# Designed miniproteins, single chains, continued (5): the designs that were tried, part 16

Each design is a single chain, and the fold is of that chain. pLDDT is the mean over its residues in the fold that is shown.

## One batch from the design tools (miniprotein)

Design m16527
Fold by ESMFold2-Fast:
Structure m16527 (fold): chain A 67 residues (1-67)
Amino acid sequence: MVLEEFEAGGNKLRVEEVEDGEKRYRITIERLNADGKKVTFEVSLPADLPEEERRRLIEAAREFLKK
């Protein structure tokens, strides 16, 4: 299930709730590299992560997208 999507400067951030044995959050960042190829970064976070910490990580990812 998609919880949040954010786009900035041609880059895309997506936060998903996934269930693969254990419930967790997946953060996917898509951007173009210097060669014009799409590069995808993926990070998995446990679902029991404190909400404040999850919010800080998502905000850091948004800042990473901006430039």
Scores: mean pLDDT 71

Design m16528
Fold by ESMFold2-Fast:
Structure m16528 (fold): chain A 88 residues (1-88)
Amino acid sequence: SEEYKKLTPKAKKIVDEFRKEADALIDELVADPNATLEQGIKAIRELFDKALERIKKELSPEEYRKAVIVLTQVEMDAINRLVDAKLA
């Protein structure tokens, strides 16, 4: 996203790590026919909460505000991708 491009390298690293973890989790959940959508959404939200805690501790207040927007977009995209895959 355009907002992502404006982030500092440190903020980008945290967002990128969250995206990679969410992508890996979605791949595992999609491959597992017994994994529920509810379980998957909960797991994505737990990863988001950990990433949110990192940006609170590691970034300035100004960078935190920008990073939260991007991190929330990545979370929403991950949840939407999981929903689409599980309901297909």
Scores: mean pLDDT 86

Design m16529
Fold by ESMFold2-Fast:
Structure m16529 (fold): chain A 70 residues (1-70)
Amino acid sequence: SMDDKLRAVEQRLKEIIDRGVAEGKSLDEILQEMSAELQRELATLSPEERARLTRVYGRIVMEVVDRYDA
């Protein structure tokens, strides 16, 4: 389903964050890797899937930014 597909993408993005933090990467480096993953995912999705993924991505970006600002 689309929900299962979006959940899988969200998990991949969280894995990028967790690996980046563990490797001592900067926020900018992690955001660049997340953006690259998003672009790869968007290229394979329908317009409605892209809209939902963009919303999910925005939330995850806010969560990682808040984590680094604190």
Scores: mean pLDDT 83

Design m16530
Fold by ESMFold2-Fast:
Structure m16530 (fold): chain A 64 residues (1-64)
Amino acid sequence: MEKEKEALEEGKKAAENGFEEAVRKAKEATDEEDDGARKAMLEGVAPVIREHMGEEGRRYAREL
């Protein structure tokens, strides 16, 4: 079914709660077995992570 759409919505919700939640969801997404769902969740959080791409944002990006 629409796992990708559900994953994208979860990522967007995490992004609405700020950078810390977005990073938490991004790490959770790396454990996702469905490639489409994983990519959709990362897409949902990506805008917030990019906005905070200072030194800490670079460190988290390396772990993803």
Scores: mean pLDDT 69

Design m16531
Fold by ESMFold2-Fast:
Structure m16531 (fold): chain A 93 residues (1-93)
Amino acid sequence: MLIAAIGGVRTPEEGREAVRKAIELGAEKIVIASDNEEAGQAAKEEAERRGIPAEVVPGNTAMDALRGALRMGAKRLVDVVRVGEATVLILES
């Protein structure tokens, strides 16, 4: 299963774009770390609208999101992409 860990999201638009990129790369589940509630919620809603389960975890960095993905069984890093200031990690479980 592919899990995306997304951190560094600064705006709602960036959060939605990062989620779309993660889904394009095959993510079946998304973990978002954002200290901006509006941005984190927009990213979660974008994923859920596209049928992909998503959760927002405490923190604001890709490392915080990565910790969430590891708790979900992620084991291997497959890809790393940037979307604006956001970092998207693609992980295999």
Scores: mean pLDDT 89

Design m16532
Fold by ESMFold2-Fast:
Parts: sequence; structure tokens; C-alpha cells
Structure m16532 (fold): chain A 115 residues (1-115)
Amino acid sequence: MLSEEDKEILQKLIKELEELKERYLSGEINKEEFLYELNKIAKKYLPLLKNEEARLLAASYIIHFTLEVLENSESEDSLIATYSFIADLDPEDVRKKFEELKGKSLEEIKDILLS
């Protein structure tokens, strides 16, 4: 069960990611700007999560979110390496969580994050 503090951090993370997605889909920002802002958001929120399982879920959610928004044009391996480093997690643990979440919608993954 997530702490109230971790839930608040995750809600803020999700909100900033949804706002970033809208800016990208509206054509306000390009792919390079999207990835720059995405990394900035990840660096802001992932280190604040005290629960390791919450960090694993959040990092894996960001990877799935990025692949969906950018229509699978990014390398899974590159994203796993980047967000594992930002979250201070083992890349193999992030890969395992990412694979466990395959086949779930982003909405289903958000529900898991906030449970």
C-alpha cells in the first residue's frame, strides 16, 4: 500500500505527463523537446518516491507512456537505461516490471500506480 506522500507525488507526475502529451499532440513541442521535458519531469518526481515498488511502477509507466505517445519510435533498451538511472534502480528490475505491464492500457497502469 502506497504512502499518502507517494500517492501525491504520483498524482503530480501523472498530471505533468498528461499535460506534456497534450503539448506534443497539439504540435506546440517537437519530439526532442518532448523527450527533454519528459526527462526533466522524471528527474523531478522519481527520486522523491520513497517506496522502491512505487519507483519501479512509475519508471515502467513513463516508458510505456513514451512508447505510446511517440508511436514506438524509441528504443525500449534506451528508455529502460535512462529511467533506471534517474530512478536509482537496477535496469533488470525496471525491464521485468516493464514486461509485466505489457498488454495493459495506460489507464490500467495508472490505476495500479495509485492503488
Scores: mean pLDDT 85

Design m16533
Fold by ESMFold2-Fast:
Structure m16533 (fold): chain A 112 residues (1-112)
Amino acid sequence: SEIEKETDLIKALELFAKEHNLDPKLVEQLRKLLEGLKKEAEKYPDESLLMALRRVKDVVDEEVLEGVARAFAKYVEEVFKKGPEEVTIKDFIDELEKNPVPFFELLLELVP
């Protein structure tokens, strides 16, 4: 698919959302979340993913937040064999930019 050729994480999200007919409100929240996390990675690359998530979580509705948190935890456990408190935001974003699809599939599975 075109997603596998996309190098921009936000554009990859938009392509995935289009292919899976995701709710536009959910897509906007996820876009803001990923943009916020990218900015945290630029300012505080060595900060834990958990701390970065705490700073940007307010862009996501409470009803979505639990599913999003589970997706992040499952992704870092599968990819890094660590919790979100042990993975740096830079390592997370770098890995996500290389292959975003597995993370987006977890969001699709765990976010209602």
Scores: mean pLDDT 82

Design m16534
Fold by ESMFold2-Fast:
Structure m16534 (fold): chain A 90 residues (1-90)
Amino acid sequence: DAAKKVAEAVKRALEEEAGIVPEAVEAELAEINGKKVVKLTVTFSREQVEALLADPELGRRVEEAALRAAEEAAKEAGADAALVGGRVAE
């Protein structure tokens, strides 16, 4: 389950490196043109989004931590790529 490993790695990286515990981290494995791609969605609370908008340095750390952790975990799990997106909780 490459998806589960990527989701767990990203959640851990955000908590440890950016101090943010997202509302959810969800991943699914898809095959696109014969390539195995992990699609990951990080859901932030509105309060967390406000904090990210107020602190560009925090926003940069969150983005870098998520992208690095997703790429590394996907590679270790035998996937060809990871796609990372964010959304705001309702």
Scores: mean pLDDT 83

Design m16535
Fold by ESMFold2-Fast:
Structure m16535 (fold): chain A 62 residues (1-62)
Amino acid sequence: PSTVERVASHDLGISVETLREYVRRYKAARGEEQEEVIREFAELTGISEEAARNALEAMLAD
């Protein structure tokens, strides 16, 4: 795992494996499927949907 993945995993309280699964799902999804992935990730981590989208997009870029 990268340093970014480890930091995000720790900050969000989820495993690196779970984090990677959500990033993969987000990358593959479009339209309503992307919104559903964002909602599930936000609910799992306790952050806002906007923060969840930003986190997934940042990890997708790196």
Scores: mean pLDDT 78

Design m16536
Fold by ESMFold2-Fast:
Structure m16536 (fold): chain A 74 residues (1-74)
Amino acid sequence: MERAERLAREAVTEVALEYIQQGADPEKVSKAAREAYPKALEAAQKAIDSGLTEEQAREVAREVARKVMDEVLA
């Protein structure tokens, strides 16, 4: 659990910083990050449970975070 939580938090934070650096509204990015976190956490945990490496689980969490944040920021 702690490992999936860490990977999800890192993934969401990295994606959020990318949006802020691109000029997105920090308040909207904060809201998008909150909605992305539970989905990224679920994806990271599922990846770990499926036997994927930590690197692969982190990549999956980042992709899910980007997808959710893209939808919220659209």
Scores: mean pLDDT 83

Design m16537
Fold by ESMFold2-Fast:
Structure m16537 (fold): chain A 69 residues (1-69)
Amino acid sequence: SREAILARVRRILASEGVEVSDETLEAIVDFIRENPRASFEEYLEFLRSLGIEVSGETLDKIGVAVLST
């Protein structure tokens, strides 16, 4: 479900000390779903536009959480 994906992404971000609003969380999930073939650089650029910095490992976990459902 959408709620399960949002909860999982929030938990992944929290593991890196990153707290986000529900609006920001939804924007992340929707961007990845709309751009499933985007490059690693494009995903990082999007996250940085929201003020979010994460490791490549964390980005991979987020991508899997969003795209594997």
Scores: mean pLDDT 83

Design m16538
Fold by ESMFold2-Fast:
Structure m16538 (fold): chain A 87 residues (1-87)
Amino acid sequence: GPLIEAFNLMKEGIKISKKVRELLAELRARGQDDEVARLEDMIKKSNEEFLKRYKEAKNLREFLEATKYAVDQMKKILEEAEAALAR
């Protein structure tokens, strides 16, 4: 049901967020401050768009869609962080 879907999205989001934080710490340790700043800007913009969608959500479906958007954006940020570390 919708509550289990929300719980699973939250768990996935937490796991991805932890990985992103670990990769950002590694990028900082390598002196890649420009890449860190770029990724932090992506996180900021993603959070601003999520909050807008969250506030505009009128029902549980739209709330879950906003949450899924946030998780999907964090997945993209994770891919960008992994790509930066491979350079």
Scores: mean pLDDT 87

Design m16539
Fold by ESMFold2-Fast:
Structure m16539 (fold): chain A 57 residues (1-57)
Amino acid sequence: DPVAELAARLAALPPLQARVFWRTEVLGYSQEEVAKLLGISVATVRRHLAEARAALA
């Protein structure tokens, strides 16, 4: 199950990186929308997304 495998890999990441990745890449939310949902800046969302992508590569 690709979704379950991805969820397991995300569980190994820092919680905020995993939450940013899941909402942007899996659920299709924009970086702006995720920033508003989590109460952080778009720059912080971009940083966590880049770190999550690197860790999952």
Scores: mean pLDDT 81

Design m16540
Fold by ESMFold2-Fast:
Structure m16540 (fold): chain A 89 residues (1-89)
Amino acid sequence: VERLLELAEQLKELFKQVKEAEAAGKKDLEAQYKMQQLLDELLELARELGLEEEILPIVDGIIRAIAEKKWDEALALLDELIELIRSKL
């Protein structure tokens, strides 16, 4: 569970990085790629821990928000995910 929290916190930092890059008129493709990798790793670990059913709806919301470039919504959903993970510690 601690590793799951670590992944979610790393993802939050990448979201902030991408949001700031887009605000400056730039695209950070490397950070976007890393976000996808961390989301995939987080879902795999959630499956191993038996938390997939609770986490998947929030992650689906995050992926949708990212696709729509709603970074504030994605960050809010990620904070919700972090709190859910903390409740399982």
Scores: mean pLDDT 77

Design m16541
Fold by ESMFold2-Fast:
Structure m16541 (fold): chain A 78 residues (1-78)
Amino acid sequence: GKKLEKFYEAVRKAVEDARRIVRQGLEEGLSPEEFLARARAHVRKLAAEMEKDFSLSQVLLIAGLALREARRTVEELS
C-alpha cells in the first residue's frame, strides 16, 4: 500500500547513500574506521529526518539496511 511504497523508497535512498559514502571514502583513501564514522553520521541524520514519517522500528530497519550495504560495498571493492 501507500505506506509500504514510501518505506521502500526510503530504503532505496538509504542504501544508495550508503554505497556512495563508501565509494567516496575509498576514493579519498580513508581508513575503514573513517568511512564507517561517515556512514554512521549519515544514518543518524536519516533517523532524525524519518522519525516523523516512520515508527522507531522502521527507522532502525532502514538504518540497519544502509549500514549492511556499506559493509557489502567495502567487501566488493576490497
Scores: mean pLDDT 76

Design m16542
Fold by ESMFold2-Fast:
Structure m16542 (fold): chain A 77 residues (1-77)
Amino acid sequence: MTELMIKIGELINNSKLSEEEKKKVGELVEQAALESRSPEEFARKTIEGIEELAKETKDEEQKKILLELAKRIREYS
């Protein structure tokens, strides 16, 4: 869990996401961590939440970055 959380934090900080989107993803990751019983569930909920956020975003560049972030998290979980 802790290693995955650190890695997700690094991926968010190194992304080209706007500060507003970074805050939304950070809140989503925190919520997923609180609701999850395992590292696998945490990863799944985090990925699903980011993909949901991407669907709500009308900015195509931010949407692409969010989907790339979800893909990166999947590779580490």
Scores: mean pLDDT 80

Design m16543
Fold by ESMFold2-Fast:
Structure m16543 (fold): chain A 62 residues (1-62)
Amino acid sequence: SLEEEIEEALEEYEEGLRNNDEEKIKRAQKRLQRLSLSMSDEERKELEKRVREIHKKYGVKG
């Protein structure tokens, strides 16, 4: 499902950030970008919020 794909992509993104794995980060970002095209406005806002929380946790720029 779309929800399962989003969860997998977010997990991969967080793992990439935790391990400084540039390939995982890039792959997960690209996957999230593609998945966002299939989301409602509400789902996209929730995704943005979750990404911001991950960024705060790992000290990513923003």
Scores: mean pLDDT 82

Design m16544
Fold by ESMFold2-Fast:
Structure m16544 (fold): chain A 89 residues (1-89)
Amino acid sequence: MVLELEFTLGEGKFVFKVEGENMKEVAEKLGEQLEKELGFKVKIEGDTITITDPLTGKVFTGPLEKIKELIEQMFASLEAHFDELEAQG
């Protein structure tokens, strides 16, 4: 399985490309990249993934098969937060 995700957050552009034999391996590799690049805390338990944003403390949780959707929701939430900060500056 191959998963490639591209996100823009403020002036930052983040590209994640991971390959694995199954969704668990893809999720574990993606989690390692999120922790390395953004400082997120990623926890995988069975078929469930939990991601904690270190900046806002927001927690995103869902099934491994929805990992792409979950991460897209997380980045949309972060983009909204940064847009709000720019509007107030």
Scores: mean pLDDT 74

Design m16545
Fold by ESMFold2-Fast:
Structure m16545 (fold): chain A 75 residues (1-75)
Amino acid sequence: SLEELQKKVNEAYKEAMKAINDPSATDEEIDAAIERLLKAVEELMKANGASQEDIDEAIKGLREYLEKKRAEAKA
């Protein structure tokens, strides 16, 4: 359901932010958490009827945002 997909996105976002802000997290763990979030967002957008172009743009923007947060957390 859309509610289950939204919940997956919310939980994946919390886990990605937790990994980004965890000084003990490895780069592999952070990468895995980011990829899990991006996949969850893509699945939700597809279920909502988004075009592939809109999905690609949203995933690119979210990846750039998360990588910026990752860089800020390490500074």
Scores: mean pLDDT 88

Design m16546
Fold by ESMFold2-Fast:
Parts: sequence; C-alpha cells; structure tokens
Structure m16546 (fold): chain A 99 residues (1-99)
Amino acid sequence: SAAERERQELLAAAEKQAEAVKETVEKIKKGDEEFKKNAGPFAKELWKLYEKGEEELKEYLRKLLEKAKEEFEKNKSTLTPAELEAAELLLKKLEELLK
C-alpha cells in the first residue's frame, strides 16, 4: 500500500540520518582532515567542540538530543503514525550514539 511505502521510506530516512551523525562524529574523532576541509557548519561546530575536549562534544550532543526530545513530545499529536515511528527510531539511534 502507499501508506506502507511511506512508512518504509520514513524509517529508512531516519536510519540514514542517524548513520550520517554517527559517521560525522567518528571522522571528527579520527582527525579526518579531508572531511574537516569539506565539512558543513554543523560538522565544523562539532569539530571545534571536540578540540576543546570529547566531553564538550558529548554535552553539546546531549543538549541537542534533549531539545529534539522536547520538540518531539510537543509536536507528537501532529505526526502521522509513520512519522511518529520514524521520529522515535531516529531519537533512539541518536541516544545510542551518546552511551
């Protein structure tokens, strides 16, 4: 069905977004200079925080996750079941990154 296709596409997009954040953090930790030169504003900010210390980066990401969870709870009733499931998956994957 069209609804099942939308659900699968949203779940795949959520997993891809979580993986992109994970890869960005891993490249920063490895000191990937080529990645640093081509990094967008978000990745450059994460890099600056990491240069101050790994805990500074982790605290920033925890605060972003907390804000994302608050935004999710506030807007939960406006989401379709498929969007809700995808958002929950994304938040879960991002939380696993911060263990």
Scores: mean pLDDT 83

Design m16547
Fold by ESMFold2-Fast:
Structure m16547 (fold): chain A 74 residues (1-74)
Amino acid sequence: MQWLEDLKEEIEKKGKEAIETKDEKLIKELEEFGKFFLDIYELAKETGSEVPYTEVLKELGELALELAEKARKL
């Protein structure tokens, strides 16, 4: 699952930068990533599809949105 680990690291890196800089573009990118991953998770749950890594996608989406929210609040 190297690509998922790489995505997590990239999200964490962008999140840290967004929190430090309050860069609106980075915050928007994190919000878009979070919505995208959570939409996939929700679709999989609603359709009953067994998508590999569904729980990891949810975790990535929640992480991205949490970091974006922290950047907006701090």
Scores: mean pLDDT 76

Design m16548
Fold by ESMFold2-Fast:
Structure m16548 (fold): chain A 83 residues (1-83)
Amino acid sequence: SDEDVRRVLEEMRKHLDKITAKILSEKSNMTPNQIQLMIESTEGLMRMYLWVAAKEKKLTPEEVERLDREVEKLITEAGQTVM
């Protein structure tokens, strides 16, 4: 449902915002390569979370595709914010 999609998206955004804030606070102690690896690791974790949420909430293929596009956008925005 649209409500389930919105709730999953809000949960993903909350986790990503927390990770972005942590990277920003530690940025002066990190190399560019370490920041990039952390973003890539976060993307992997978000993909896994989406897969689990899709199974648990019985999301339709169309809802999963929509969330997948939003994950791409969120990760891109996080990367731009920290790099």
Scores: mean pLDDT 80

Design m16549
Fold by ESMFold2-Fast:
Structure m16549 (fold): chain A 75 residues (1-75)
Amino acid sequence: MEEVRKAADRAVSLLPPELQKEARDKVDKALKQGDLKEAFNAVLQSALKAAPSLSKEQQQQLQEALDEIAEAAAK
């Protein structure tokens, strides 16, 4: 759980400021319910919305963060 929270926080910090608050709220709610899959989906949806405005390097960093969330959730 702590690893998922840290990975999600890292991913959210890579998003545009406008999307950061919404993504963080959704992730926090999902984690409070113990729903790691919903936490992952919240980050994924926000990343997809942000992708057109991000550089290739930022998109790659977001993909790495999403992979970390998925791995932590699979434990």
Scores: mean pLDDT 78

Design m16550
Fold by ESMFold2-Fast:
Structure m16550 (fold): chain A 90 residues (1-90)
Amino acid sequence: SVAQQVAQRMAAIIQQVLAQNNVDATVTLVNDTTIRVRTADPSLALQVANLIASALRQQGYSTTVSSQDGVAVITATDTQTGVTVTILVY
């Protein structure tokens, strides 16, 4: 699906920015519209989420970041397709 292609592209960007910044984390596509980022250090989840959101914005995606119950939540939208992907960082 178009949503899956957008999510896969976002996941690739996330993996690249984490590697470039020496962040130890696992990136998993949970479904067509949800990406999970498990950090080796959960105390850095919000900092890692802001890093990811900045990288996605540089690639032309719209992002918002929130934090609830120790989980950082990024809502990322591809404005060309209208696809919105939720990225969970913890």
Scores: mean pLDDT 89

Design m16551
Fold by ESMFold2-Fast:
Formats: structure tokens, C-alpha cells, sequence
Structure m16551 (fold): chain A 75 residues (1-75)
């Protein structure tokens, strides 16, 4: 899945930059992505409350924002 590919990319970046073992890098990558997703969802929830965006549309926005933010993070 796209999320699993993102975890693998982030874990590889962490291994190369911080010399972390693969298992620790994967665990940290999962934690980072979960934290980012929670933060993005909080912003999406605020947008739903202020602009009336449907939940399905907000979820799509969260997925897109997570992907773009991750691409910026691992540059």
C-alpha cells in the first residue's frame, strides 16, 4: 500500500541519516506517520467545522496532505 511504501521510505531515510537499526527505524517511521496523520486529521476536522467539507472529502485531503508532507520531510 502507499502507506507501507511511505513507512519503508521514511525508515530507510532514518537509517541513513541517524544510523538507526532497521527495526527501530521502522518503529519510529510508523510513529512519525501516525503523529502526522493525527495532526493533519485535526486540521481537516477544523476545516469541516468552518467550511462544511464532507468527511469523505476530508479523508481524501488528509491522505493527499500526508503524502505531500512526507515527500517534503524526506528530501
Amino acid sequence: SAREEAIEKLAKWLMEKYKLPEEKARALAEGILEGMRRMIRAVARLAMETSGVPEEEAERWVEEAEKKLLEELIK
Scores: mean pLDDT 78

Design m16552
Fold by ESMFold2-Fast:
Structure m16552 (fold): chain A 94 residues (1-94)
Amino acid sequence: SLEEELVKIVDEVYEKFLKENPDLSEEAREQLERLKEVMKRQITTPGYNPELEAEMAEIGKKAIELGKEAVDALKEFTGMVEKALEDYLKENNL
């Protein structure tokens, strides 16, 4: 299904990002893992979900507490996921 393919793209981008950022702190990795799971749940969950929105907000707050490197890593990962999803949709005329 489309949802299965999009979820697979998120997982593939995550593995690639970790491989390209081997020096990332364990704390930042934990927040990236949480973000990855929230993104996958957003893809498979129709409509507005206040629990996912709350978890996104907490991930953002924790990244700020951890510092600029964590914030930059989350932003870079998010951009890579968004681009990969957009590219997939365009290539498949969706």
Scores: mean pLDDT 86

Design m16553
Fold by ESMFold2-Fast:
Structure m16553 (fold): chain A 55 residues (1-55)
Amino acid sequence: SIRDELLLSTLELIRGGSRTVLEHMKRNNGPQAAIDDVEAGIRETEAAIAELRAK
């Protein structure tokens, strides 16, 4: 559906932004707890994308 397509596009943008933040944090030796939190958020977003694509 159009709704699922818009949601998918939004989630892909969120995933891209989170990956950029993660790369920046790793390059600057950011705190491990914050890195772990961002990685968890990316995995949750990837799971949501997979569910939408499975429809």
Scores: mean pLDDT 87

Design m16554
Fold by ESMFold2-Fast:
Structure m16554 (fold): chain A 56 residues (1-56)
Amino acid sequence: GPGTEAVNEAARAGRAGSLEAMDRVGELGGGHILSSGGKNGQGYRDFFRREYERAK
C-alpha cells in the first residue's frame, strides 16, 4: 500500500546516505507509520537508521 511504498522509498534514500530525504519521504507518504505506529513506528525508524549506517 501507500505506506509500504513510502517505507521502501525512505530505505532507498537511506542507502543513498540522505537522512533528510528519508525523513521528508516519511512525512509525505508514510508519516503516520513512522510517528503513530507505536512499536511499528519505532521499528521503521530503527530500520532506516540501520540502512543509513550500512550506506555510509
Scores: mean pLDDT 56

Design m16555
Fold by ESMFold2-Fast:
Structure m16555 (fold): chain A 74 residues (1-74)
Amino acid sequence: NAAFTEAVLKAASAILKGDADKAREYLVQAGEILGRPEEARKIADEAIQKLKNGADPVEVATEAARRVAELRAA
């Protein structure tokens, strides 16, 4: 739980800073902790694409964190 929460918070911070490479890295780390790295990579790619299209970074970070947390229930 602690490692997962830390990875998600670091990913959100990276999204807010516009650091796409670190955002992807931390989202994939969160997915690896859940045993779902492929789904986490897809979530990261979609989040980065939304940022490139001018989406609100706070909304993108919130949605990415929610989607990664939902992998825990699937």
Scores: mean pLDDT 82

Design m16556
Fold by ESMFold2-Fast:
Structure m16556 (fold): chain A 74 residues (1-74)
Amino acid sequence: MLEEIKKKLEELAEEAAAGKLTKEEYQKRVREIAEEIGKENPELEKKAEELSKENGVDKNNVIVNLFYYETLLE
């Protein structure tokens, strides 16, 4: 669900900005949100996996970034 995932990302950003999360807790929550994005958007997950492999970056960060771009561009 697009709206619910967006809300979770906003809540995560707010908690991180408030200093309520350790780096490990932040990374764990990013991973959980990335998994939810992948379940709701299989094509986006596939694209993120390909880009992650091509660029040697964390798949979870790629899928979250792609979600923001796809949400903005529709």
Scores: mean pLDDT 74

Design m16557
Fold by ESMFold2-Fast:
Structure m16557 (fold): chain A 63 residues (1-63)
Amino acid sequence: DEEAAEEFYLRVQALTLERLKDKYPEEVIKLAEELYQQAKDKGFTRIAELLEKVIEEIKKKLE
């Protein structure tokens, strides 16, 4: 299933961004916002929620 494979790849990218957020917060937040829009547009709600959490955690650290 092509959609399932695409969701899997987006999830892997989201998890990678979560791992790198502390070392590269400015780069990660830009990529996370782009992936968040892609996940929302495709209806991958769980991936979008993961990316939203990553974005929120980076914003709190940059405060």
Scores: mean pLDDT 82

Design m16558
Fold by ESMFold2-Fast:
Structure m16558 (fold): chain A 82 residues (1-82)
Amino acid sequence: AGDLIAKGQELLEKGGLEKNLTLVEEGSNQLIEGAKETGNEDAIKLLEKGSVLLKSGLKTGNIDEINKGVAELNEGMNLALG
């Protein structure tokens, strides 16, 4: 779980900086897989929602969606790891 979450976070950070949707998708998938290993349904739902918002925001240039997506991904990661 922790290894997938750490790698997913690294890929998300790189994808966000490079505006690379493929890296964002890969990172999001690894975060969600890591959360699934913990069995925390609330973490999984937050990571799924945050992933959708972040990808949408990056694709459209919507900074509010990017910020909301990042916030939900961080909350989901905290729930999966805590």
Scores: mean pLDDT 81

Design m16559
Fold by ESMFold2-Fast:
Structure m16559 (fold): chain A 70 residues (1-70)
Amino acid sequence: MYDDLYKKAMAESTPAERKEIDEMKKLLDKQKEYLITKKGMSQDEVDKIIADMFEKIVAIIKKQKKKEEE
């Protein structure tokens, strides 16, 4: 599900938005490792949390990049 959300977001984004989305994916991947290794959360629980955060972040990035380019 998270990979599908990432693929869709990248396909529907401008080059500037794709760069920002890729940077945020790197941060979310680090957060995922932190929650699993340091907080002891299950992979399934973390994947759901990260997918929800990713959707919200993509929406914010699209709004911010459109404002920056205008």
Scores: mean pLDDT 74

Design m16560
Fold by ESMFold2-Fast:
Structure m16560 (fold): chain A 63 residues (1-63)
Amino acid sequence: SPQDQQQVMQRFRQMVDDNRDSPRSTFRRRMRDMVDRELSRGVDRIVVGRAASVAIRDVSRRD
């Protein structure tokens, strides 16, 4: 549902915000872990990919 998609996006935004100052290797690992967790919950791959991309873009625009 749209609400479920918004919750997924919120989780990705929170993870990216929490890891703004993390080393690139740490950020990549945590991003991969979150993608794996959402896919394991049955979230569609396309939705997960879009959520990750939007979260990264939103954080970059605020910097």
Scores: mean pLDDT 76

Design m16561
Fold by ESMFold2-Fast:
Structure m16561 (fold): chain A 87 residues (1-87)
Amino acid sequence: KPSRLEAFEEFDKEALEILKKEKSEEEVKRFGELLKQIRDAMAGKISDMDLLMENMKEVSEIISSLSEESRKELRKIALEKNKEVQE
């Protein structure tokens, strides 16, 4: 549903701001490109599931390289956005 995609896009914006504090501009740009491809796949614009899986793996690797504090903040934002779209 559009509301779910919108919540994920809002999360993506907040995640990029958190990454900017710890990561280079190049890594932040790459992370944004990966997230956009994942969201485009969720919206049905991309059907390449192998690309989606590869992008999700790279996103997970980038997140795992962040400080504990940044990872905690990302999880908090993700849970809040997920709660908004569930009920």
Scores: mean pLDDT 77

Design m16562
Fold by ESMFold2-Fast:
Structure m16562 (fold): chain A 75 residues (1-75)
Amino acid sequence: AMENIKKLEERAEKGDVEAIRKLANYYLAQGDLEKAVEYYRKLVELTGTEEAKNRLAQGFIAAGDKELAEKVKAE
């Protein structure tokens, strides 16, 4: 799908949960783990869901930081 990343970033800044999720998934697919973790962290802060926590933990594991991944899983 032809998604405008700049529009997603503008919506994410306004707290659009769907835009934040799309950006997190986009950056994860690009291999930009730092930005992916940033957007998943923002998603956790807005929603508090276990899905968002698990995705953040997976991002830290992929980045090689097992300690932070376990800390996120433990709440």
Scores: mean pLDDT 73

